Designed miniproteins, single chains, continued (2). Designs and how they scored, part 12

Each design is a single chain, and the fold is of that chain. pLDDT is the mean over its residues in the fold that is shown.

## One batch from the design tools (miniprotein)

Design m4389
Fold by ESMFold2-Fast:
Parts: C-alpha cells; structure tokens; sequence
Structure m4389 (fold): chain A 55 residues (1-55)
C-alpha cells in the first residue's frame, strides 16, 4: 500500500539521520528526522482512510 511505502521511506530517512548524527552533522540529522516524521504522519492518515474505504 502507499501507507507502507511512506512508512518505509520514513524509516530510510531516520536511518540516514542517525548516520549524520553519528558523524556530528546535527543540522542535517534534524532535517532528515523531521522529514521522516512528516512521512510517518502521512502514512498514519492513509491507514485511517483505508480502513474507512474497507467498510
């Protein structure tokens, strides 16, 4: 589903953010974490919408 794809993209961004954080680039790390959070929220909204479409 699109929700699953967005969740996977968010997880990839979190992994990249951790890499930058470990390298001392906290600015880029925070940007990646924020982008991941946006995709995670969008994924949650699509899961809720999919449940409504299934009833």
Amino acid sequence: SMADQLMNQANNLYNQGNTYKNNGDTVKSNQLFNQGDKLMNQSGDLYAQQLNDSV
Scores: mean pLDDT 80

Design m4390
Fold by ESMFold2-Fast:
Structure m4390 (fold): chain A 89 residues (1-89)
Amino acid sequence: MDIRQQGIDYFNQGRYDDAVRLLQPLADGGDYRSQGIVAIAYARLGRNDIAIRYARRAYDINRVVGMAALQVMAQMGVEEARRFLEQVR
């Protein structure tokens, strides 16, 4: 089974710790899709400080995926994501 797909499946199930365990090594290796999902997962876990770092990394590699992650985080009430989106409109 594809490790990325399994991590996404855990994320969709609300299993954010399991999703991060599978996807963070891929995100740290430069996979912008995994960076976006890891950002949202950390925001779900209340770890907004690490969430914004992953969202910004995704944005730097792929604007569309990074913007999508930042928009989801802003809707969740992550102030750093809302502030960043206001600057890059």
Scores: mean pLDDT 87

Design m4391
Fold by ESMFold2-Fast:
Structure m4391 (fold): chain A 94 residues (1-94)
Amino acid sequence: SEGEELLARIEELLAELARLMKENAPVEEQIEVIREILRLVEELPDSPEMREAGVRYAIAAAMEAKELGKRHPEYREELEEILQEALRLALRLA
C-alpha cells in the first residue's frame, strides 16, 4: 500500500540519519534528512494505524533534532524550530 511504502521510506531515512551521524556528516545534511522524514510523515494516509506510526516517527525526528541541537549550538535555533514543528505534528496526529 502507499502507506506501507511511505513507512518503508521513513525507516530508510532514519537509517540514513544514523549513518550520517556516525560519519560526522555536515549538520545541514542531517537537518535535510530530518525535514524529509517529517514531510513523509505528513503524507501518511489518515488511518488509526498510520496516525500511530506518524506520532512515533514525528517524536523520533523531534528527539534527533533536540540531540543534534545540543551537539551543534550554531544550529540550535533552526533545530529548535524543527523540534517544535515535529512536536506539533505529533500532537496533530494523536
Scores: mean pLDDT 89

Design m4392
Fold by ESMFold2-Fast:
Structure m4392 (fold): chain A 123 residues (1-123)
Amino acid sequence: MVILDKKEFIPAATETIKKLREKYPDLVIRLGYLDVKNKTVYQVDLETGELGGNVVQGESLEELFKKIVELARANGEKAVVFFSDDEELVELAKKAGFDYAFLVKSNEELQELLEKIAEELVK
């Protein structure tokens, strides 16, 4: 499961995930968008990049990040991944038990890191 808190990262993430699905057909990658203000994660449609239904909500960001990890583990996801340009959110994801949490400043950095993570998971 890959989580983003910036809508600007969605097109790059969806494009990269589509390429990874072709390269690794058995690797199931889900994309979620974190609405920090409403403490809610929405599913992202990989074909359109549009936000779908809410999948998890929290009373605090700390609770929300923990619930994301619990949901991903319950769904048998190989990894829980967070990308943000906010250092405080990245540290919060690490504390909550995300397998990967990276500070990214560009779509290019996000694409490179996501490809590297996928390659590690398909060993």
Scores: mean pLDDT 85

Design m4393
Fold by ESMFold2-Fast:
Structure m4393 (fold): chain A 72 residues (1-72)
Amino acid sequence: MDPELLERLEEAVRNKDEEEMRRVARELGLDDESIENFLNLPEEDQLAVIDFARAAGSTEHMALLIRRYAAR
């Protein structure tokens, strides 16, 4: 996983820039469903997903965590 893209995504979340969040998430390889679910998460959960993705180093694991948070 590209750490530069994760940093850009984190900055977009903190700035509440949904357009940049969509662009970066797509560039990370997330599908449209995962992107929409991510955008609907609270900011604290969005940041938790990014931290997990940074640790796990996998877009697939990031998508799985987004799905789990969205199902709460």
Scores: mean pLDDT 85

Design m4394
Fold by ESMFold2-Fast:
Structure m4394 (fold): chain A 71 residues (1-71)
Amino acid sequence: LPPLTDEQFRRVVEAAVAALEKAGLTDEAERIRRAAEAGDRDAVRRALQEGMSQLTDEQRDAFAEAVSRAA
């Protein structure tokens, strides 16, 4: 992800959580949410990478689109 403002980062986190929840990856979405609440951007990045790796190609495209629109 490119460098984000705090507002852009919050929007990206919200979009990523929503996309993962729609894909049925609720545990991964919760990890991202908890890391974001802790202010740990490194943990958020790791959780995003882990979530993306568990998506189908179609779900990954939808995830990337949602995150891109949020930024």
Scores: mean pLDDT 76

Design m4395
Fold by ESMFold2-Fast:
Structure m4395 (fold): chain A 75 residues (1-75)
Amino acid sequence: SEKEVQEQADKLIKDIREVLETLDLSEETRERLEELIKRAEEVKNSTELSVEEKQEKLQELTGEALEVLREEVEA
């Protein structure tokens, strides 16, 4: 549902913000995570995306956030 998509977007944004507040991250990683927050907010607020398209984009953004954090740990 639209409500569930909004809640998923809010959770992703909150989780990334908590990571930014809690972890000592490189400036590159911080900037990449801040960009992901902006993209998640755009998905949340889009009037042109369907529920299914929003779910797909939020899944992609979650994957990107995990890859960013993996690269930080591995680099």
Scores: mean pLDDT 83

Design m4396
Fold by ESMFold2-Fast:
Structure m4396 (fold): chain A 66 residues (1-66)
Amino acid sequence: AQARVDPYLDAIRAWFRAQGVDPAQHDAMVAQVAATALGFVDFMSTDAQLRQAMFGTADRLAAQYR
């Protein structure tokens, strides 16, 4: 399960940086995306679905920090 999530975490960290999120929050926010993704990874039939769901989670977190 973690092996499916891990490849997207660097892209999500880069996305948070692009959104102007405070760099001090990046580790905690990426960890939250990873933990949330591990809860739904088994329900995602394709890596494209997993990627979209993970970026959706990242967008929701970034909106709460804006």
Scores: mean pLDDT 81

Design m4397
Fold by ESMFold2-Fast:
Structure m4397 (fold): chain A 59 residues (1-59)
Amino acid sequence: MKGTYEAVEDTPMAGAGVHTLKKGELVEVLKEYDDGMALVEAKDGYRGLVDLSKLRRVD
């Protein structure tokens, strides 16, 4: 489900580059995929793929 999520642990974001979300960092989920991955946008504007199981909805 789209919305604001919090990283429950440090987790890598996969994209054109590599960025790591830190535990407690807030992200916007833009799209969920059938494989349990989500396209997210971090506060710095970086977009990448994250395992949805590493995120918890907070909104």
Scores: mean pLDDT 77

Design m4398
Fold by ESMFold2-Fast:
Structure m4398 (fold): chain A 62 residues (1-62)
Amino acid sequence: DPVKRFQRLFGLPDDGRVDPETRYRIRLFQEMHGLKPDGRFDPETQAAWDRFDPSAAGTRPA
């Protein structure tokens, strides 16, 4: 679940719920990466997240 991975990075409960705190963190991430800061975990946000997911980077050296 990409939302759970996102929550873990920000020290939030990794239950996959898009609560107000998770939405705020998504918006911050979107703003930092030049995406529309609407707080939705859309496909563009998921693509940007994949590049900065430390879990994905840590599972396989590139």
Scores: mean pLDDT 70

Design m4399
Fold by ESMFold2-Fast:
Structure m4399 (fold): chain A 95 residues (1-95)
Amino acid sequence: ADKEEFKRVLEEARRDKRPISEYYDKLSPKQKKEFEVMKDVADRLLAAYDELVERGRKILLEKGIITEEQAKEDTVENRNLAVSIELEEVRKKRA
């Protein structure tokens, strides 16, 4: 029940384009515990994403597409480029 109620609040926040943190203080103790569990899952997904970005950056550096200085710049554009090149290489190996 509490998990489904938390999902409803999360869907409302997403629809209203409000940051979920604004709802944290309004959550019950059970909902706060569910939030921490979901945060753990999100942290694991972010870690997997960071691994993809790291592998992609190595490919970009090896091919000379970016410099070592550019690889240190943690921008959304640099992350997207790294993910794209890694996914392309994975697709080529599996095709």
Scores: mean pLDDT 68

Design m4400
Fold by ESMFold2-Fast:
Structure m4400 (fold): chain A 70 residues (1-70)
Amino acid sequence: ALAAVESEATRQELKAIRDLEEAGVAYNNAKRDPAKLDEAKKQYDETVEKAKKLFDEIGRRVAEARAAAA
């Protein structure tokens, strides 16, 4: 059902935003320690890439569900 797809999409978006916030905080904290900066940046970059792919998938699934519900 469309409502179930939209609810799951919202949950996944909120999780991705939280993951990005946590990785961003870790990256900012690591800026004061060069030894940790590379690792924190890699984690942040990977989290950003995963979020982009997830948002693309969510958009597609929601569009398909709306088309099916129409």
Scores: mean pLDDT 81

Design m4401
Fold by ESMFold2-Fast:
Structure m4401 (fold): chain A 70 residues (1-70)
Amino acid sequence: SPEEQQRWLDVARDLERRLTEAELVRVRPSAPDQNDHAVFRTVADGREVLLVYEPGQLPRLVVEDPRELP
């Protein structure tokens, strides 16, 4: 519905704003010529989390994994 689509866009805009303030951490690029995704460290709901960005898709929020962060 238009209302559901608007809610989705509102979430996307909030995540995009957080990305502009986030520290870029490239955790797992498989190839140097690939720009399929980027990982950013940021704060959401008072907790440190990772944001994953894939071109053409909305950013996804995941819990920070210390094993992937040197």
Scores: mean pLDDT 54

Design m4402
Fold by ESMFold2-Fast:
Structure m4402 (fold): chain A 55 residues (1-55)
Amino acid sequence: MSKEEVLERLRKGAELAEKEVPGVGGRALADQARAELERVETMSDEEAAAFAASG
């Protein structure tokens, strides 16, 4: 996976969490997905690819 593909996947995951699980549970899942987004944004392409392969 490219870094862009990983970022898109995490972005869609955050959107789904907010829509599918409303309330505090959905916010917690969306916050986790956003934290992963910020983390991947700071990664190199190699680190992002390794993250995608391990998750």
Scores: mean pLDDT 75

Design m4403
Fold by ESMFold2-Fast:
Structure m4403 (fold): chain A 73 residues (1-73)
Amino acid sequence: QKFKIDVPLANGVTKDQIKAVIEKHGGTVEKIELDEAKPNRLQITGTIKKDANLDQVVADLRELSGDADLDLI
């Protein structure tokens, strides 16, 4: 399953920390880019297991960065 996640680029939060959360839940990060349309936000694309708990991925990212939006594509 392919995903797209949008998270704020919060002070002290690194791309490696965001990647570690996704990988902990069985996801693979393919790309992390600055969102050209939204200031101080990152777009993350990758793949995740079809049986992954997406609600828990979003919850863990919100704990880390304060917000997260996840779409399956």
Scores: mean pLDDT 78

Design m4404
Fold by ESMFold2-Fast:
Structure m4404 (fold): chain A 102 residues (1-102)
Amino acid sequence: SMDLEKFREILEKMGEAIENNNIEELYKYIEEVVGKEAAELVKEYVEKVRELRKNNTKENAKKIQEANDVLLTTANDLLVEKKESLEEALKIAFEKAIKVLE
């Protein structure tokens, strides 16, 4: 439950970073509570989503939605079903989501 609560907090802060460009604050938070590698992947994901949103085409909107779906389903499977650590779940989920944005 604590890892799920932390994951939800990360998702909320990530949404704020996408809207308000508070990427550095998000990075520091994740580095402190999860680890540097997870922080770097979350930063890359947020930066790629922001870049796609600058050109708001139907194709880019679809990529963002598909990446978000992959992120949420992968993280939920790893944290809830497989009971992986928050660090490993975030690393795997964000790496898969980033590939969708490419």
Scores: mean pLDDT 86

Design m4405
Fold by ESMFold2-Fast:
Structure m4405 (fold): chain A 70 residues (1-70)
Amino acid sequence: AADTEANERGFQELADEGRQLLLEMSKEEPEKYTALLEKGNDSEWAAIGLDERSRRDTARVRAQLAAAQA
């Protein structure tokens, strides 16, 4: 779907810094990273700069990151 692909490109560009922090957390603090993916609240996502962009598509972002972990 074109709308979905456009949103994914937006997340890649706008959330690059937040993604970097998530990847860093997965290596340094894997337990906190897993908790954030499963139970991350608004303030925790906001702290890593993804809340604004990932809030609407949080489930998709979480699924993609979980797939990379698996």
Scores: mean pLDDT 55

Design m4406
Fold by ESMFold2-Fast:
Structure m4406 (fold): chain A 95 residues (1-95)
Amino acid sequence: SVTDGTRGILLGRYRMDLESIRWILDTLPPEEALREITELVRLRMDQLQRLIDYYLSQGDNDSAEVVREIGRDFVRDVHRLLREHGLPPVDVPPL
């Protein structure tokens, strides 16, 4: 199962990634910001997909779904920040 500790680590990383994205949006030109954010989101979604695959391999479907929900919330919050800055959504595969 996803432990409270593991969930806390994932949510802490989520918070740090959103802070990094805000900093990128405030400091870089739009085209460079979108590229950097796309790379960051792609790397995080890949990491979350590997964690989902791990839990599925253990028969832990409930923990896999918790990780998917965290990933969906992350992409939603990224897309909100991009929209607030007049930028298009990132092109990343769904979880």
Scores: mean pLDDT 86

Design m4407
Fold by ESMFold2-Fast:
Structure m4407 (fold): chain A 95 residues (1-95)
Amino acid sequence: SPLEQELQQVRQSMQQLLSQTTDPKLKQELQDLLQRGEELGRRLAALGHEDFGVDVLRTVHDLLSKAVQTQNQGYLDQARNLLLQTGDYVDTLEK
């Protein structure tokens, strides 16, 4: 599926970013945010919104990459906010 292809690509890219990150707190936060993005992407796909799930995963990956490359916490804040809003939306759809 498009989502599984995106998940594979994002995981490979994130593995590179994690290998370059020496701060254990940042490394853990990157892993946590990626995992949340993956879970929401799969939940969206299960609800028939695979394209939205792919877009969320791509945006999260882009924000996490920028956070590592620029050392700017604002990108992590944007990723957290996106995941929170997406989670609320998915929870509403699953009711």
Scores: mean pLDDT 85

Design m4408
Fold by ESMFold2-Fast:
Structure m4408 (fold): chain A 84 residues (1-84)
Amino acid sequence: SMAALEQEFNDMFETIMELLKKSGVETLPLYMKSLEALSAGYIEWMRQLGREAEARQKAEAQLKKAQDYYDKKKKEAEEKRLKE
């Protein structure tokens, strides 16, 4: 069902997001790429169910949250380097 597919996407996105949050600056890009790949796959599956537009909006919103966290973590690492 669509609800089950959305739940699976949410669960996988959250899992990778937690790994991104725990990662060092060097591994941040790898987890970000994983989230982008997960989002692309979700959009493709939802497209087959006639829900591409809804899936894109959801995936883009989640990716924005991930990007905001990526930017924050990168900034914090730079600030720590400058304060040492």
Scores: mean pLDDT 81

Design m4409
Fold by ESMFold2-Fast:
Structure m4409 (fold): chain A 92 residues (1-92)
Amino acid sequence: SVGEEMLRLATKEELVVALRRFFGLSVEEAEEIAEEALSRVDVATASDLEIWLEAVRVLRERGLIPEELRSLSDEELAEMLLRYAISAGAAA
């Protein structure tokens, strides 16, 4: 479905922006993390929080979570990223 492909692409772009701003990742690193996270969910049925949670899990598995944030749970980091993405969308 063209609509599902467009939703996947839009969600990937939102993940890349959030990952770059919060974790200081390069474009290439953020795109790789976003693509891996999206490969673990059905974007058509997954909640926003579920998608962001998988992105955080990929970051933790790859050792890319900054030391100052390692005390936070995957759920707390996912909620923080989602709140940022919503705020950035509302400001645009």
Scores: mean pLDDT 79

Design m4410
Fold by ESMFold2-Fast:
Structure m4410 (fold): chain A 78 residues (1-78)
Amino acid sequence: SRKLVLSETALLIRFIGEVFELKTLHPNLSKEEFKEKMDKLIKEVEEELKRLGVPEDTIKKIVERLRKIGEETLKELE
């Protein structure tokens, strides 16, 4: 539904912001430490989507998108 799409967009924007905050506030984080923090954020999003009753296939797609955003952000950590 449109309401679900808006919620997904809001979650993606929030996640992107949190990833940038991690990079900005903790520029000395190791790749391993960054991945651990990112995995925790993704898990929190997954749990929230389950509470909202989002279908499992949709949750998988969102989680995969978040993982790709995280991987791309790690590559941008020059």
Scores: mean pLDDT 72

Design m4411
Fold by ESMFold2-Fast:
Formats: structure tokens, C-alpha cells, sequence
Structure m4411 (fold): chain A 73 residues (1-73)
């Protein structure tokens, strides 16, 4: 799929850029960057369970996240 190829290329470039700046990041910035990449990968793979879990870890109520994802479909 054209959209899948475009999203994968964007994710790969984001990972490459993150690797270049990784040594300059503090612990909080590294944790945030890792969560952002995990969320992007989960969304690309349509792994909705992982998307929900990552959003809950970020401080959102599970019930609210599940309702938002259902409404977005």
C-alpha cells in the first residue's frame, strides 16, 4: 500500500535522526522519544492493544482512550 510505504519510510527516518541525537538527550527526553516511537510503530502495525497501553502509561484513563479509538474508526 502507498500509505504503508510512506509511513514506514517516515518512521525509519525518524529512528535514524533519533539515533544521531540520542547521546545528547537526558533520561526524560530518551523515555519520551522511546514512547513516541513505540506509539508510531503500534499505529503503523494497527496494534490497538499496544496503542491503548502506551496511552494509559502516558497518564490517560483506559476507558477514555478506548472510547476515542472507537470513535476514530
Amino acid sequence: SFVELDNQEALDKQKEELEKIWPTLNEEEREQAERTLRLAEALLNEDWDAVIDLMVEAGRPREQVEAELEAAK
Scores: mean pLDDT 73

Design m4412
Fold by ESMFold2-Fast:
Structure m4412 (fold): chain A 64 residues (1-64)
Amino acid sequence: GDLGNALAALSAASKEGAQAAARIVLEGGSPEDAKRAVQAGSKDKAAAEAASPEATKLAVQGGS
Protein backbone atom coordinates (compact mmCIF):
# COMPACT_ATOMS: atom_id res chain seq x y z
CA GLY A 1 0.00 0.00 0.00
CA ASP A 2 0.94 3.66 0.14
CA LEU A 3 2.64 3.22 3.51
CA GLY A 4 4.78 0.42 2.12
CA ASN A 5 5.76 2.57 -0.87
CA ALA A 6 6.72 5.45 1.44
CA LEU A 7 8.88 3.14 3.56
CA ALA A 8 10.58 1.79 0.42
CA ALA A 9 11.40 5.35 -0.71
CA LEU A 10 12.84 6.20 2.72
CA SER A 11 14.93 3.01 2.55
CA ALA A 12 16.27 4.17 -0.82
CA ALA A 13 17.35 7.44 0.82
CA SER A 14 19.28 5.50 3.51
CA LYS A 15 21.06 3.59 0.71
CA GLU A 16 23.50 6.52 0.60
CA GLY A 17 24.61 5.59 4.11
CA ALA A 18 25.10 1.99 3.00
CA GLN A 19 27.31 3.15 0.12
CA ALA A 20 29.38 5.26 2.54
CA ALA A 21 29.79 2.19 4.76
CA ALA A 22 30.94 0.11 1.77
CA ARG A 23 33.56 2.74 0.95
CA ILE A 24 34.85 2.65 4.55
CA VAL A 25 35.20 -1.14 4.33
CA LEU A 26 37.04 -0.88 0.99
CA GLU A 27 39.47 1.59 2.58
CA GLY A 28 40.17 -0.94 5.33
CA GLY A 29 38.14 0.88 7.95
CA SER A 30 36.59 -0.76 10.99
CA PRO A 31 33.15 -2.42 10.98
CA GLU A 32 32.18 0.00 13.75
CA ASP A 33 32.79 2.97 11.43
CA ALA A 34 30.82 1.28 8.66
CA LYS A 35 27.88 0.70 11.03
CA ARG A 36 27.89 4.35 12.08
CA ALA A 37 27.79 5.44 8.42
CA VAL A 38 24.63 3.34 7.93
CA GLN A 39 23.08 4.96 11.00
CA ALA A 40 23.95 8.41 9.61
CA GLY A 41 22.07 7.43 6.46
CA SER A 42 19.00 6.68 8.59
CA LYS A 43 19.19 10.24 9.91
CA ASP A 44 19.24 11.57 6.33
CA LYS A 45 16.19 9.41 5.62
CA ALA A 46 14.22 11.26 8.31
CA ALA A 47 15.40 14.61 6.90
CA ALA A 48 14.31 13.60 3.38
CA GLU A 49 10.83 12.73 4.65
CA ALA A 50 10.51 16.06 6.50
CA ALA A 51 11.85 18.09 3.57
CA SER A 52 9.75 16.66 0.73
CA PRO A 53 7.25 13.77 0.87
CA GLU A 54 6.55 14.40 -2.83
CA ALA A 55 10.22 13.91 -3.74
CA THR A 56 10.16 10.64 -1.79
CA LYS A 57 7.11 9.47 -3.76
CA LEU A 58 8.71 10.42 -7.10
CA ALA A 59 11.91 8.56 -6.17
CA VAL A 60 9.86 5.35 -5.86
CA GLN A 61 8.01 5.88 -9.15
CA GLY A 62 10.51 7.78 -11.34
CA GLY A 63 13.69 5.94 -10.44
CA SER A 64 15.25 3.69 -7.85
Scores: mean pLDDT 59

Design m4413
Fold by ESMFold2-Fast:
Structure m4413 (fold): chain A 71 residues (1-71)
Amino acid sequence: MEVVAEVEATIDGRVLRGKVVRVESEKYGEYYEVLLGDTTVAGLAKSVEEAIEKAEENLSLFGETTVRLVE
C-alpha cells in the first residue's frame, strides 16, 4: 500500500484529513482507495480522481460533502 495523495474531506462543515492509497492485489489488480484515519471510505477505484469522486458520493450519506486534494 502506497500513499499517492493527501485529501481533505469537509462533511457538514467538519474537516477531516485523509489520504489516497494505491493498492496492488493478486485478485483485483491495481486500484485506489480513500482513507479517513484508519477507515476506508472508497475503494476499487481506477484512478485518484475516481477514488475522490467515490469518496464524496459515499460520504454524502452523512451530510454535505466535498473531498479535495491537499497540496
Scores: mean pLDDT 81

Design m4414
Fold by ESMFold2-Fast:
Structure m4414 (fold): chain A 86 residues (1-86)
Amino acid sequence: MSIEERLRELIERLEELREELEELYKKTGDPAIKKKIEFIDGVIRALKRMLEEKAPESELESMAELAEAVLRSAETFIKRKKEELE
């Protein structure tokens, strides 16, 4: 898999988590969820921009690692918010 393909896959996964966060926000109205959505939107835009601007491979790899960390953080955040609703 190329680094560009990896970044596109990460963007798709972040967009899926964003949709899950929007559903949670509709149920709770929690401002913390809204801030998390805004943060993920920023990361998605940064990833798309780096792909369009042909950023160096080393920068794309660093951003991929950051995006993977953001995905794991968002998954943990969603899990905890769902537990709070039970």
Scores: mean pLDDT 83

Design m4415
Fold by ESMFold2-Fast:
Structure m4415 (fold): chain A 95 residues (1-95)
Amino acid sequence: APSLEELIAEIAALLSEEEKALLREIAENSDTVSDELAEQARAFFESHPRLTALLQEFYERARSLSDEEQFRVAVHFLSTLLGLSKEEAEAMLRA
């Protein structure tokens, strides 16, 4: 089976820089997401069924890890997917 790192790379490869920017905006504004931004997110996931399947596999595999390993993998996921530095991804997860 592919590693979690390989799944993260495959997920990232399916996303354009514009789509990554949209996901970053959603993540940064999670507490104040507008109806328009929420609608864009829904349309995005509906148009990317393979992305949804890969995210589900990632979640199922990650849930079996220790809390420390889940945090490490989540940092790598956000850094890769959203183009964040490791420090920025860690700050987002700890907020």
Scores: mean pLDDT 74

Design m4416
Fold by ESMFold2-Fast:
Structure m4416 (fold): chain A 99 residues (1-99)
Amino acid sequence: MSNKTKAAVLSTSIGILASSAPYEPPERHQQLADSVLDLSQQLVDELRKLGASDKDLEEIRNLGLQLADAIKQGNYDEAIKLATQLIKLSDKSIKKTEE
């Protein structure tokens, strides 16, 4: 059973939520932000099970918090950048656990 697949699905789901934010009415942004925070916490937990470093886990947690805030503020360009950084760091952390 590969926790890597779970981590990849979670990071992809966060990316989809971030990309959907411009198409949702402002009253839904809080729900999107809450979903991003929940998925980011699940991602941190799955990466921790894979043996990811505390530094990488903290950076992913912080990116998730910043992404949720960007969505709440309607800063969609920033949200996409943060989601991209989170996905890349998640992928890098997964790769490190194979070394």
Scores: mean pLDDT 83

Design m4417
Fold by ESMFold2-Fast:
Structure m4417 (fold): chain A 73 residues (1-73)
Amino acid sequence: MSRELGEALKKAMDNGLRVYRETRERGTREARETLSPAQAEEAERQARNEGASKGGEVFRKEYDKAREAVKKL
């Protein structure tokens, strides 16, 4: 039980971090290629905030699923 929860937590962290990193990197790259420097700075700031939000949601969703599965067993 605890080992299975720990494995799910690690997977949730890895997936959350991947989503955060990819969202931030894609947003930053696209902004720099298509926008003026001032607009790119704002878009990069938004990409960081969006990445943190999306990554956190992925982490919470996977972790909550694991916790609910444990409660029903």
Scores: mean pLDDT 76

Design m4418
Fold by ESMFold2-Fast:
Structure m4418 (fold): chain A 100 residues (1-100)
Amino acid sequence: MATAEVEVRIGEGAEKDVTANGVELRVYASADANGNVGVIVAHKETGEIVAQASVGARPGETATSTGEMEGNGYKGKLTATAEVRGDRARVTAEVEVEPL
């Protein structure tokens, strides 16, 4: 398991690189004005999606969502926790990856 913590401004996106189970990954997070936070985890070199999740959080609240995906040579699991504070969202992405 690897953990990525990303702060994203509402209406923008942010990215962070992590390594889980020897696999180099990139975590992408984006947040909209309605508190919808999308998180995508992709293989850093190939761009193949390993896991994704979407979280709906009200301003001042914390919400969690889990996405699981099997494909592209991997079994991936993403638990995304989003905390919306003012014009920003703090996203914690917990990533598990198993090669198939």
Scores: mean pLDDT 81

Design m4419
Fold by ESMFold2-Fast:
Structure m4419 (fold): chain A 77 residues (1-77)
Amino acid sequence: SDSLKKKVEELKKKVNKELEKVSDIVKEGSEETKKKYEEASKTGNATQASAAGIRGIGDMVDKAIKAIKELKEKEKK
């Protein structure tokens, strides 16, 4: 039906828009994590370098999850 087709197209647009947001977060977060890891590595302290890398990945994942959660909340309106 035309109604079902319209709903599928709307869902596809929403998914694509959120995938773009998540992609941007991952790109930016990956670059920031790499930079922090390289700076920490210059100290010669492997523990500090590993901690900086893990923290950067965590921050990136949290931002991505938040973006997906915001999409789900908008669907409840």
Scores: mean pLDDT 72

Design m4420
Fold by ESMFold2-Fast:
Structure m4420 (fold): chain A 68 residues (1-68)
Amino acid sequence: MLSLEEAAEIVQKRTGLTPEQARKAVEIARELVSKGATPDEIAERIRKETGLDLTREQAAVIKLVASL
């Protein structure tokens, strides 16, 4: 598995999120991915916990990278 820092760097480069936003998004997504969550479910959880409103494309990237 990728480290949290490696996963956050990939998310940052692909989505344009800040390093702090990317790291938090990966942490949340990793918890949810283990339970079979969809990108939409991951985006909603990130929005509720951080106030960050993700695009569909950003949510899909975050789910993919969090699974690595």
Scores: mean pLDDT 84

Design m4421
Fold by ESMFold2-Fast:
Structure m4421 (fold): chain A 75 residues (1-75)
Amino acid sequence: SHLSVKLYLIASGAQVLVLKTQLKKKGYISQQLIDDAKNTIDDVLKMAKKENDETALKKAKELQKELNKLIEQSK
C-alpha cells in the first residue's frame, strides 16, 4: 500500500542517516550495515515500482546515491 511504501522509505532513510553519522563520528562503517541498507533500499525500489509511486521511487534512488557516496568515502 502507499502507506507501507512511505513507512518503509522512512525506515531506509533513517538507516542511511545512521551510517552517515557513524562515518562522520568514527571514520568507518561496517560491511554488515552497508549490506543491510542496500537490501532495505532495494525493497523500497521494488515496492515503489509496484505501486507506481514516482515520488517514493525518486527518493529511494536518492538514498541509493547517498549510500554509494558513503561507501566510497569509507574506503
Scores: mean pLDDT 83

Design m4422
Fold by ESMFold2-Fast:
Structure m4422 (fold): chain A 80 residues (1-80)
Amino acid sequence: GEALARMRAVVDEIEALYAEMKKNPSEALLQQIEAKYAELVALYREVPVEDLLEAIGLLLRAMGLLIDARQIYERYLKEK
């Protein structure tokens, strides 16, 4: 449905922000990834039962990217 399509788009946005985070770590990029993840969680609440399995997969993928982004930022702070 529309909610699932929007979730896919938000995951693509998180992937793009994560790619930038790998190049130029910053608090602003981390905050953007966290905001997009919160948007994804809100969209998940609107997903119909038939789309739940794919929606859960999208949430898990985005959560992994957020965790990795936080680790990149923590490493950046220790080296700079």
Scores: mean pLDDT 88

Design m4423
Fold by ESMFold2-Fast:
Structure m4423 (fold): chain A 85 residues (1-85)
Amino acid sequence: SPIDEVEELIKRLEDPNASLEELEKVTEEGEEFIKRNLDLLSPDDQKRVQSYLSRARSSFNPGQRRSYILAALRIVLDTLRRQES
């Protein structure tokens, strides 16, 4: 399910033992996941997520880019969880 997929992406991005190469790969996977599921979000959550995606695209720092994608994924997770209730 989309909820299981986003939870796994967040877990992988927050893994303190993950290599930099794996974190970069998961960051790209997270960005693509968000793009595929954008239409599942409320208009306000879409604006918030798009803001973080824009900041990630403008960032030359991989760690900062990961932080923005992680923030966006958390918004997606919260929205999807609210829809299941």
Scores: mean pLDDT 84

